# Designs tried in a protein design run: designed miniproteins, single chains, continued (4). Part 47

Each design is a single chain, and the fold is of that chain. pLDDT is the mean over its residues in the fold that is shown.

## One batch from the design tools (miniprotein)

Design m13612
Fold by ESMFold2-Fast:
Structure m13612 (fold): chain A 75 residues (1-75)
Amino acid sequence: SRDDVFDKLMNELKKLLDDAKDNNWSVAQMDAIFDKHIEEFRKTGKSLGWTDDQIRQGISHMNLMYAGYLASQLL
């Protein structure tokens, strides 16, 4: 279902953020990689027939996840 695919894509981002933490990536490196991940998410959503609104909602959620990650790491 849409929700299952959404959860999988969000979990992929979470694993990427965990890898970044384990490898001590800089914020600048993470910003560049996160931008590429957003682009991949957009392409994947279009391939799955998601609407532009659904894709925007997913990107918004990814931005919130990344902001939360940065806040937790850069206290």
Scores: mean pLDDT 77

Design m13613
Fold by ESMFold2-Fast:
Structure m13613 (fold): chain A 87 residues (1-87)
Amino acid sequence: SMLEEALKQGLEQVRAEARELGLSEEEIEALLQAAREFHKGYVALLEGDVEAAKEHFRRAAELLSTVVGEEAAKAFEEYALAQIEAA
């Protein structure tokens, strides 16, 4: 349940930050879906499923690319992978 609680808290932070940046509700929805996919990737890594984690992170980057563009979305994916490996 800790991971579920962390996801809920993270989604609220993403929503608040996106609103402060002036993003539309459609863009916010895409960011929230991307955040959920990154969370699924993190859970897969904890379970030792590296391939599932990579697929989820790629889906998250695809969702992000609709808001911030493809190159920025890939940078976010690489950052998320590095943070998870460093934690």
Scores: mean pLDDT 75

Design m13614
Fold by ESMFold2-Fast:
Structure m13614 (fold): chain A 80 residues (1-80)
Amino acid sequence: PVTLIVILKDGNKLTVTVNADGSISVEAEGKAKKEIIEKAKEIAKLIHEYLKSRGLEPNTTLTVKEEELDELLEKAKFLK
């Protein structure tokens, strides 16, 4: 699985997991804005697709801050 852990501005965690079958699980502590959840899901999907395209097992965990999501999303889009 590809797991993206986002440390929200309030210190709570948003965890997005892309499973080997492509299904997505989202677990949020407290309230996460829909926009933040959608960005995290897109990033995790792009990383999963990239690893799979390289013949690598899509099995990684990445921890980022909420403020880093926009930069990470742009970088992840470039991996395609």
Scores: mean pLDDT 79

Design m13615
Fold by ESMFold2-Fast:
Structure m13615 (fold): chain A 95 residues (1-95)
Amino acid sequence: SDEEELEKLLEELGEKRREWFGLATRAIGLSKNQDKLNELRKILSETVDEYNKLLQQAEDAIKAGDYKKAIEYVKKGIKLIEESTEKILEIIKKE
């Protein structure tokens, strides 16, 4: 059902969000380069802002009983976190 898919996707989003936050905070803590620090902080801030918008849209859809729309927003949230994680890893790899 759409509810079962939504529940599974919300759990996946929560796990990926937690892993992403751990990576981002570790990357910031280990960086000695101010330009890299500024870019990491920018990625973290922009990702948090967009994530919160998507989460609010998902909550609004759930309250309206539109589970298909909620699933779309949660999938966008997962993709956002994955893309943000890749950006952080690319910055860490630059020596």
Scores: mean pLDDT 89

Design m13616
Fold by ESMFold2-Fast:
Structure m13616 (fold): chain A 84 residues (1-84)
Amino acid sequence: MKEDIEVLRKALEKFLIPESLLDEALKETNYDIPKAVKLLLEKIKEVAPSEVVLELMDYLEENLKNEEAKKAVEEFREKLLKEL
């Protein structure tokens, strides 16, 4: 749990995305990491270019330990690519 939250914080810092979006996603999902990841990516998509979102997803897939959180990233990627 703590390790995956730290991965998410570092990803936001690396891509210059406000950490407040992570705090909002965590609170809204009651710290359910897979749900928080999905909600966070939906929030980031509204404020960041698609190229940044894709690189962020690559970083998360490589660094997240929670398998359900990784699946949430994969599902979001599939949804994003269909919107092209």
Scores: mean pLDDT 82

Design m13617
Fold by ESMFold2-Fast:
Structure m13617 (fold): chain A 104 residues (1-104)
Amino acid sequence: MKIIKSREDAEKIPGLTDEEIEKIVQAIKNYEERQKRLKDLETQLAEAVKNGDYETAEKLRSEIEEIKKEQEERDNKLAFLMFGKTRDQLTPAEKAEFDAFLKS
């Protein structure tokens, strides 16, 4: 599979409009920003647990779950566009392809 990593890769797909290319580029940026935020929140959660601050830990856990739910909804939409299935319904092979696409 040819992985779309950049605007240049998206531009190589014949039949896409400039608007569709821009949407792909924006989706990639949104994914990267979300992953950075999740990593930061997970680090804060680990520190709160180590410090015995369970009130802060519960709040951080709730925020992480909310972001993961939003990510799951976006991933399900993308998986549906690629495979006609939600992410949870993907076979192990399809999931590997999808995960490789997201890592690009």
Scores: mean pLDDT 71

Design m13618
Fold by ESMFold2-Fast:
Structure m13618 (fold): chain A 56 residues (1-56)
Amino acid sequence: SKEDAQRVADAARLAIETGDEATGRAATHEAQKLGLVGPEARTAEEALAGAEAAIA
């Protein structure tokens, strides 16, 4: 849903801004679970890009 994608985008942005690797990994795993990114995605930047594409 757009709400789930927005939540992932917010978490990924926070991880990028703060350098919090745990938050970044959590956002990436949630993005994979929601199908916003593929299983190969590893970074908060990839999770953010996938979530933003789903919101648009």
Scores: mean pLDDT 83

Design m13619
Fold by ESMFold2-Fast:
Structure m13619 (fold): chain A 111 residues (1-111)
Amino acid sequence: DKLVKEVQKALDLYTQSVLQQAKDYKLSEKTIEEIKKILEKMKAKVLDAVEKGASLAEIEQIVDDTQKEIKALVLEEFKDDPDKANEMELQIEINALTLKNKIKELFEKSS
């Protein structure tokens, strides 16, 4: 229960960071809404996995799959601006790594 609540907080912070970056990079409203749906789906999958006692590797795979989906949308949005696409791709990677590291820390503390 405590682990699920702490992971939920980490996911909420990750979601807020990704959506704020999408706004800061001026992604279209349509793309931001699609990212929001992807993030809500990821959050539900991660929380379900944690509740079922899934391994850290399984949870990291959900985060990595989500990161790949978001990157595809960003690359399509900025297909005519590869430098901006690359900058945002790097920020997406940093956010995903930060989330995975936080979840790992939470798992180690719950053991």
Scores: mean pLDDT 87

Design m13620
Fold by ESMFold2-Fast:
Structure m13620 (fold): chain A 108 residues (1-108)
Amino acid sequence: SNAEIQEKNEFIEKVKEDLERIRKLWDEAFADPETALEKFDEIYRIVSKIAKELVEKYGEEAKKTAQEILLHVANARKLVDEGGDWEEVRKHLEEAIKLLESLIENIK
């Protein structure tokens, strides 16, 4: 129906806005490592909401990709918390963003 198409388009636009916010939070975390954990907590919150909505709307196929995205963000946050290698933090976050962008591009 027309309403279903509108809801899908609104969801895609919202996720694109959330992706821009995630990138800004990432840049801020690298600029000020003392606030990094708080910023990664916010990234995880944003990604968790997107992942939940993806699974609710698109089912089992989306679930696997959503879990992979969440795992990458969780690993990035854990590395930040433990004072780990920022290059590994960056790799995990970049992979999460790429998976999320790919998933949005594949939504009908």
Scores: mean pLDDT 83

Design m13621
Fold by ESMFold2-Fast:
Structure m13621 (fold): chain A 100 residues (1-100)
Amino acid sequence: AEEKGDKKKLAEELFEKGLEYLKEGKYEKALEELEKAKKIYEELGDKKGIAEVLFKIGEVYKKMGKLEEAKEYYEKALEIYEELDDYAGISKVREALEEI
């Protein structure tokens, strides 16, 4: 419905803002925006959106040198991609896990 479309757009905008902060090295702000996007995707039941956000939160923790937290978020993203048979997502997360 229209309301779901508006929420999805907001989640996508928050996700993109998180990626912009990550590129700028503003890791705490990146996490704040990504967590906001995650909550909206969870409300929508958008499993692919949830997996993408979890993967990017893992990348933020990796850039912060918090490798255990990065691993936890990558593993959560991997579980969802495997449930979805998203082979591109699975491959992407496995490659990231090999780097930590």
Scores: mean pLDDT 89

Design m13622
Fold by ESMFold2-Fast:
Structure m13622 (fold): chain A 75 residues (1-75)
Amino acid sequence: SILDRLRAALDEAGFSEEEKALVLEAVAEELAAGITDPGEIAQRVLERLRAAGVPEERALEMAQIVQAIMLEEAR
């Protein structure tokens, strides 16, 4: 699944379990709502990471990984 690919990519990048959980939850919520646009999903991830106090540079890196994986899955 797309969530499994995203989890693997975040694991390779060395993000914490808490950070990965925030990202996966945000992506799953958007997909459940019918949102599939990579940019909208990446923006939601960025907003959630910022709200959780993740440093801006780190949050942007995670959001970029999400957008890249979502674009690959869109084919």
Scores: mean pLDDT 82

Design m13623
Fold by ESMFold2-Fast:
Structure m13623 (fold): chain A 81 residues (1-81)
Amino acid sequence: SIRDRIDALLAKLATLDPEVAKIAQKLVDRALDHLKKGDRLGAEIDIGMIYIVGGVEKVAGKDEVADILLEIADLLEELLK
């Protein structure tokens, strides 16, 4: 499932950067709560924040961390369809 893929990516992220993983986990949990409540805008804001974190990590040269964050955000966007 998409959720199992997100959980696996978050687990991998935690082995690379536990502080970034904590931020990503909070944003994922918040986005999923918004989706469960039908708050599409709230979910899109949380997903947008994950993309921003991914962009910051990419500029910092943390390519693997950035790529995982972008994949998590893309999987959450799939749930919006």
Scores: mean pLDDT 88

Design m13624
Fold by ESMFold2-Fast:
Structure m13624 (fold): chain A 76 residues (1-76)
Amino acid sequence: MKEEFKKRVEELLIKAGMEKEKAKKAAEIAASNISDDGNLDTEKVKEELKKLGFSEEEIEIAIKAADEAILTVILS
C-alpha cells in the first residue's frame, strides 16, 4: 500500500512538471505521513517539505497529488 501510494504520488508530480529527485522526495514524505486508511497528515507534510526547500507552489502541487493518489490507490 504505502509503496504503491508513494509511486503514484511520484508519477503524478513528474507529470505535473516537478523535477524527478524532488518528486521522489515529496512522495516519500507523503507516504511517511499517511495511514493505511488514507488519512494524510497534511500539516506535517507541508512542514517537512518546507524544511527541504520546496516552494509554496510545489507544496500545493504535492498535496494535490497525494489527495489524488489516496482516491485512486487507497480508497478505490
Scores: mean pLDDT 80

Design m13625
Fold by ESMFold2-Fast:
Structure m13625 (fold): chain A 62 residues (1-62)
Amino acid sequence: PSQQQIDEARRQIAQAQQDLDQAMQNLQRATTQSQITRAIGDALRSIGDMFELGQKYNIPLP
């Protein structure tokens, strides 16, 4: 991959990290089973996105 593609992937990983932080905040504030399930799902999706981009472009995860 090009350096430009790697830099774009790093920005996407940073965005996924922010999305994970938001999901963890939502989980901390969750009071119902549906809120807990949603927050966990959002967190897992963000982790998956970071892992896929990190593996594809050999970028260390934050």
Scores: mean pLDDT 80

Design m13626
Fold by ESMFold2-Fast:
Structure m13626 (fold): chain A 85 residues (1-85)
Amino acid sequence: MTKFVLEVTFKKEIPISLIEKKAKEAGIGNAKISKFGLKAYLSGEAESLEDVEKLVENLMSLPEVKSVKGGYVHEGKVTLIDKEN
């Protein structure tokens, strides 16, 4: 199990349902998502490291996304994420 926390910054507002769809497309159905203005916070547990990497890729594929920051923990190892679009 890989635990993750992501901060997503948007160039313009998008519906929370689109963020949920991108998480589900990565195999992550149980992400906690909160949205505040042009920022969203995603946290949860994924079955694999690859699911978290796919979630970051899916979010970065959206032209409305400015950045994805945060990190994940897999087998006690911390990986930081700092991606700009």
Scores: mean pLDDT 84

Design m13627
Fold by ESMFold2-Fast:
Structure m13627 (fold): chain A 73 residues (1-73)
Amino acid sequence: SKEEELKRVEEAEEYLRKGELEKAIELLQPLTKKYPQIKPLIDLARKALEEGNEEKAEKALALAISTAKQLLS
């Protein structure tokens, strides 16, 4: 449901604030199937994290969360 999807996005935002980037990515991953607009941002965040670039991962995740909120509004 849209309500469950929004709660998932809010939880991802909390993990992003705490610097728990892997958990934020895991929470947003299922949404990429229904909202393909966020998939490139989630993929970018995952690759950035694998490369040790936390700043790039944080930026990509923040944009993915913002985009998801727009799509769920």
Scores: mean pLDDT 87

Design m13628
Fold by ESMFold2-Fast:
Structure m13628 (fold): chain A 90 residues (1-90)
Amino acid sequence: DFIDEQAKKIAEQFVKLAKENPELAIEMARVGTFLARYLALQKGDPEKAERAARVGERLIEAIKDPNASDEEIYKLAYEFARLRLELLKS
């Protein structure tokens, strides 16, 4: 699955970014959340827009949390990347 492979790669890169530059990772997650919500609403999918907001917020909170694991950040980044790729493909 092309979307699965790309989402995994994006999530791996995002975990690395969150470690190297957490402030930039937070800003990218905020911008990504805004764009994902906008795209979902433009496509008439308010449920996906709400899901993007929830996943994006959880991802930002995980990056801010010093006790959050790499696996937790990866899982949230993967879900967010997959959602965005599904929206872009449609």
Scores: mean pLDDT 86

Design m13629
Fold by ESMFold2-Fast:
Parts: sequence; C-alpha cells; structure tokens
Structure m13629 (fold): chain A 68 residues (1-68)
Amino acid sequence: MTTVVVTITFTGPFQGVVTLEYEFEEPLSEEELAALEAAARRMADQLGASRSKRTGAPVTVEVEVEVR
C-alpha cells in the first residue's frame, strides 16, 4: 500500500488547513503522482481565489505532497 498525503495551507485574511489522505494498493507512477498534485493545486487555487474575493484581500495558498 502507498499513502499520499496532500496538505493545503491558507494564510492571510483567511487561515485554514486541509489534509487529504489517499490510499492505493500499488505505488503511483511519477505521471500519476504529478496528475494528483496538479489536481490538488487547481482545487487549492480555486478555493484561495474564492476566499480572496470574499475577504477583499489576497489569500496565500501553499500545497505540500508527501508519499508514505
């Protein structure tokens, strides 16, 4: 089993942390891992943009991916 942990951190006028844990029976390929990272980054950026619009100030978004 391979576990992939994605941590999304929001800072600025909105503060928050989202942790997503994915479990797979087999290790992900580099291409599959890159696709998962890209999808997570798109979601994080959309949430950050939405919150920035609500607060009237830019929200900083940081995405970290760990494979266990």
Scores: mean pLDDT 80

Design m13630
Fold by ESMFold2-Fast:
Structure m13630 (fold): chain A 67 residues (1-67)
Amino acid sequence: SMEAYEKALEEARRIAEETAARSGGKPTSQDIAEALSRVAEVAREYGLSRKQTNEILAEARRILEAA
């Protein structure tokens, strides 16, 4: 559902933002991998499609790489 997608997207953004903050704006490859793994688990718990999962993973990665 749209509601599940929006909640998963908010949680993904929060995970990425918290990871960037903890790393002082310089997340390591390990920090990025761990954050993306957590985002994938969030997508799974919300029952998102493969397309939706890829979209929120891309958003999380964008936030982490822009830090």
Scores: mean pLDDT 85

Design m13631
Fold by ESMFold2-Fast:
Structure m13631 (fold): chain A 98 residues (1-98)
Amino acid sequence: MKEKELRELIEKLRRGEATPEDVRRMLELAKEIKDAELIIEAAEAILDYADTLENPPQIFIDGAKELARLALEVSETLEQILRAIGLILRAIGLELDR
C-alpha cells in the first residue's frame, strides 16, 4: 500500500535518517495518493527535518514545496488548503535564508 510506504518514510524523516533518495520516493508516492492529510504530514516532516540541518539539500526544500502543492490539488477542506499554503510559504522562507 503506497500510503503505508509514505508513512514509513515520514517516520524515517522524524528519526533524522532520511536521504535525498527518500524525498524523491515520497514525491513519487504522493503523486498517486489522494490523501491531503498524509501529504501535508509528509511536507511538514521534510521541513521539520530541514530546520535541523545547517545546509539542507535543495531536494528537501523543493520536495516540501511540491508535496504541499500536491496536497492543495487533493485538499477537501479550507483547513487543509491553508495548511498546505503555510507549508509552501515555510519552504520559501527556508530557501531565502540560504
Scores: mean pLDDT 85

Design m13632
Fold by ESMFold2-Fast:
Order: sequence, then C-alpha cells, then structure tokens
Structure m13632 (fold): chain A 66 residues (1-66)
Amino acid sequence: KVLEVDLSAPNATGASIVAKAVREGLVDPEALGQAVAALGNRPVDQYSPQEVVDALRALGVEVREV
C-alpha cells in the first residue's frame, strides 16, 4: 500500500493528495482529519502538498515521490 505523488506537478495540491489517499483506502478519513488538525486546524485545501505528505507519513502511509 504505497501512495505515489508528484510534488513537482503544476496541479499537485494538498486536497488532491488527500483525495487520492482516501480513494485508494490508504488512510482512515477520521485519522487523517486528526493529523491535519494537528498541523493548525485549517481546511485541507489550505495545506501545502508537503504538509499533507508529512501528515500521511505520520499516520503510517508509505508515500513515494514520482
């Protein structure tokens, strides 16, 4: 269970990375919500791609940059 993300893509957003992880069943939306809240309790679309990747890794999600 590895999440592949291209952080250099022009359309890479924190929201798109979150949506992919949830769609692929790699993370529980509740646990993700708690991790994102710990980053400052902002809406997920206001986080950078790197902040979201770091939160997912903290939840045990394997993330590979492609």
Scores: mean pLDDT 71

Design m13633
Fold by ESMFold2-Fast:
Structure m13633 (fold): chain A 82 residues (1-82)
Amino acid sequence: GNAGVEALKEPEELIKKGEEYKKQGKYDEALEKYEEAKKKAEELLKLAEESPGTDPALIEKFQALVEKAEKAIEETKKAKEE
């Protein structure tokens, strides 16, 4: 339903906030936002997987958000080394 689609926005907004901090050179703050995005995406993924009849496409979208947040964390840690 609409609630499921709206739930995707929160992790995406946290990733955007992380990117904003990263652009400002605030890598620790960026990491905090990316880690928060990952935790929320993982929580949503778990709820979707535990709900009978959840659309597999929605599960894939939550999995993609977890992967996106993980990649952002890795890239930010690498940028902090530079």
Scores: mean pLDDT 80

Design m13634
Fold by ESMFold2-Fast:
Structure m13634 (fold): chain A 56 residues (1-56)
Amino acid sequence: MPLSVDEAGDLGTLAAIYKGQGDDERARALVDEAIARGDEEARAAATKGAQQLGLL
């Protein structure tokens, strides 16, 4: 099932937490999941979030 913008946002928040803990690999995996499974709007939001976290 495609992720909504809200669901992708939740993954982005979790990615930010892992990034803050130094777990960049897990943070990137969560962002990649949001991009891969998100609808068009969710993918755009996830990509922006990843860029802001330095994961892209």
Scores: mean pLDDT 74

Design m13635
Fold by ESMFold2-Fast:
Structure m13635 (fold): chain A 68 residues (1-68)
Amino acid sequence: DLKIMKEALEIANEAYKERAENNTEPVLSEEEREIVEKGGELFEKYLAEHPIESPEEAEKLLEEIKAG
């Protein structure tokens, strides 16, 4: 589900942004950690069925996930 992958990307991006801004390791909640892990698994499964052969295809997929 693209929605779960989008939520996982948003959580991961916010965590990395907080680490960069506050110079501290972000602490994800158990729920956030599960969403990120599930999103990663769905993304890996999608890539196994639809292999990305170029960086441009990867960017397009990320934009589609963000749009969904």
Scores: mean pLDDT 71

Design m13636
Fold by ESMFold2-Fast:
Structure m13636 (fold): chain A 77 residues (1-77)
Amino acid sequence: SMEELKKKRAEELKNIFDEVAEQLRKAMETASPEEKEKLLEQFKEYFDKLINEAKKIDPSVAEELKKRYDELVEEMK
């Protein structure tokens, strides 16, 4: 069903988010202050794309991912 496909895609987007978040965390561990700024800018573009894809499927999933992104950015300060 379309609902099952949407649920599966939402789970895929959440998994991609988690993978991208871990890549950012790992990159930030060894980055200089200038590299950190560039990493945050580059990864913001990827997260924005993921959130926009989630919004097309389920606005509640998009809000969840946006909240996770905001928490991740606070963690990186």
Scores: mean pLDDT 85

Design m13637
Fold by ESMFold2-Fast:
Structure m13637 (fold): chain A 75 residues (1-75)
Amino acid sequence: SMEDVRLLSELVALSAKAKNEAAANQALRELLRLPEFSDEAFRYIQEVMKEPLDEKRLQELKEEYRRRFGKELPE
């Protein structure tokens, strides 16, 4: 779904900002596997990267990732 594209794109950006390269890479791999994936996802990542890191938002997105994909992001 496009919501999964947005979730994973935001997780890539915020995990990278948090200096969690392992989580950013896992989210990116899942993003690239989505049928809805397009180059617009990279533009969305750039948009999120312009905002300051929101640690609470990152934790909420990690919980949503567990619910939707049945996987945990690395610490």
Scores: mean pLDDT 82

Design m13638
Fold by ESMFold2-Fast:
Structure m13638 (fold): chain A 107 residues (1-107)
Amino acid sequence: MREALLEEARRIARRLGFSEEEVERFVAELSRLSERERAVLLYQLMNGVLAGRSRQAVPSDEEIKALLRELFPGLSDEEIDELVELEKTDGSAFLEKLLEWMRERAS
């Protein structure tokens, strides 16, 4: 599971237009992070993906949802949709929601 998750995370990050440096840093951090740290890193990456990319096209909601599924297995499609919408409207609430769901699913 761990290696497969990390490989899928790499594929998704590359597809979203992350540099190789960003991809390897992301995978290395993801493999050693606590639940809270994973939520913080994901929040920072979502901000970069949704608000800061100088690409000709921003990642689709489907690509972002795929990344969320890999990072948070066990989230329903509805929960992932809520996270994507929340990130667009209230980044603080997005982070709190991620931490809450990670706490609930880590036990």
Scores: mean pLDDT 58

Design m13639
Fold by ESMFold2-Fast:
Structure m13639 (fold): chain A 65 residues (1-65)
Amino acid sequence: EEVEAAKEALEKADGAGQLAIVSRMTPEQLRELADVLRTLRPSVLRFLAEHADPEKAAVIREILA
């Protein structure tokens, strides 16, 4: 349920909004959202990796690889 809500919100939000959503998710929930995160522009994923906390940034960098 939380993952479903985050997926929809990520698709609708801008970069700042996406960062806010990512900051509320656990690293495990972010991995469940990997497919959605891969649909974001590479510049947005880099922005999220630079500004998220270290654990979440690591997950986003795995998705970028």
Scores: mean pLDDT 74

Design m13640
Fold by ESMFold2-Fast:
Structure m13640 (fold): chain A 78 residues (1-78)
Amino acid sequence: MDEHIQQLIEQAQKLIEMVESWKDVAPQDLVDEVIKELQEMIEAAKAGDLKKTREEVADAVGLIIRLIGEILENEGLV
């Protein structure tokens, strides 16, 4: 559990860096929303709130899928 929480935080940090790099090719408001959700997930994980961490992970996954969809839709137009 504890080791998995540390890995989750590291993975979330890398994902934030990746998502930030997409600001020029994705809707800025959606990028900002994904980053906020990932930050909330990191804070919940650091606090040891397993229920909140699970909820934030589910929300982050949904937002990331939506963000990728928007990038793919815009890829042929920019």
Scores: mean pLDDT 78

Design m13641
Fold by ESMFold2-Fast:
Structure m13641 (fold): chain A 50 residues (1-50)
Amino acid sequence: MKLTVTSLEEALKLPEKVKGSIAGKPVETRDDLINALLENPGQPAIVETV
């Protein structure tokens, strides 16, 4: 399923492996997503959980 993630709390609820992007940058893990959210405040991430 595809999700829009806007907060660290939402990211922490996801499985460790994700497929998505934030601000055009790909993310493949929950930790990468968390770091990308911190580096791009106010940017929503689009992720698909597998």
Scores: mean pLDDT 77

Design m13642
Fold by ESMFold2-Fast:
Structure m13642 (fold): chain A 98 residues (1-98)
Amino acid sequence: KAIDYIESAISHVGVAILYAELGDLETAERHLEEALRDLEKAKSLVSGEIKELIEKAIEHVKEALEYVRRGDLEKAVEYGEKARELAREALRLLREKQ
């Protein structure tokens, strides 16, 4: 279900932020890649405003991945937090429609 993928993505972004703050960029990268896969799966199962929120979250996860790969921890955390907030909003709206 879309809810399961969004919850998994939120968890992976949270772990990625933690490891980026600790300077473990390899672990942060892996978790952002998992979050991206989960959000792409969720995107295929949703429509309308929820899909737009997931698409925006995907863009921010991709930005966070680029910053992790470049060693820019401040920007990686910033974009990770933005992605997580958008995914949480998508989850909230999806739960209200169930």
Scores: mean pLDDT 89

Design m13643
Fold by ESMFold2-Fast:
Structure m13643 (fold): chain A 90 residues (1-90)
Amino acid sequence: SLETLQRLNELLEEAVEAYREGDYERAKELGEEALALFESLPASLQEAILETMKSLKNPEIHPAYVVAEGAEKAGDLELAERVRRAFLGE
């Protein structure tokens, strides 16, 4: 749904802000919440969300890259890899 996409984008934007402020633990927590929300959705909605995210204006600094980097810097390599696989196809 559009509301679910808005919530996911809100979580990712908050994670980017936390990362920019050096709060890697907060960025990790927000990334975990975003990933859990995404993984709870039917596959068709996951695909629709990913296609919408691909259309974002700055693909070089995609929010998911920042979230994954935040998780990695917080010491959670597993979460970083899960975020990259889920949102970036890596």
Scores: mean pLDDT 72

Design m13644
Fold by ESMFold2-Fast:
Structure m13644 (fold): chain A 73 residues (1-73)
Amino acid sequence: SAAEEREVRFLVAFARKYRDGYRDPEAVARWFAAQIGRLRSRAARRRAFEELAGILPEELRTVLARLVAPLLE
């Protein structure tokens, strides 16, 4: 939906802006996972994760992958 596309774009823009400023990668990854979990469709959740995985630092990407795995079932 248009609302899900807007939410995915927001998460990507946020990640790009703050990628170098994360003081607690696990807390930030948990926040991103919570936002992804609020997306209604699994397709939107997967798209958000894939977009974020392409731009987030490796340490944060690894934690996010673990947290998002059950949300993509």
Scores: mean pLDDT 80

Design m13645
Fold by ESMFold2-Fast:
Structure m13645 (fold): chain A 107 residues (1-107)
Amino acid sequence: VEEDIKKAREYLKKALEALKNGDYDTAISYLEKAIKYFEEARKKAEEQGDEELATFYKNMIDAAKLALEYVKEGKVDLAIKIVEQLLRGEPDIAILTAAVEKTVEKL
């Protein structure tokens, strides 16, 4: 789990740097790699019966997938904000940020 999380965080940092440099294809690739490592961490948490930790990693995955979609939509500033929140270990705040933006978009 710890190695998977370390790798996921390394890829999130690389994705953030790529986003800030305008290298969106590279950022997408790094976000997809980060998601894969969070999915491995979630699976291990589920196998250990740690439902709370598994839910935390699911929230990290969901927020990272939202950042990925925002990069594809050209909403780069929002994607950067979500990745920064994930690097702080705040997936709930990242998900709330995305939910607010989707609500404003529907209005």
Scores: mean pLDDT 79

Design m13646
Fold by ESMFold2-Fast:
Structure m13646 (fold): chain A 88 residues (1-88)
Amino acid sequence: SPLEKLLKLDEVFSKYAPEAVKKLTPEQLEEVKKVVGETQRRLAEHEAAAPGDWEGVLEIVEETLKRLLEIWEKADPELAEKIRKELE
């Protein structure tokens, strides 16, 4: 289900995000903040327009994680691949 996929994404993100953030440059950290801010806005707009559409929420979260992984890969490609493998 979309909710089970979201829970898996949250578990993996919570496990690795602290390590991933620690090695970012100031510019990469600002890019991460921008991506997160855009995602929070999109999620709020989606909740208002389509409450209970967990498939749409999952799509927004997956798109966000793809963008975050691209940023993290520039700082730590080994960690990014490890995260991708767990999200399989």
Scores: mean pLDDT 82

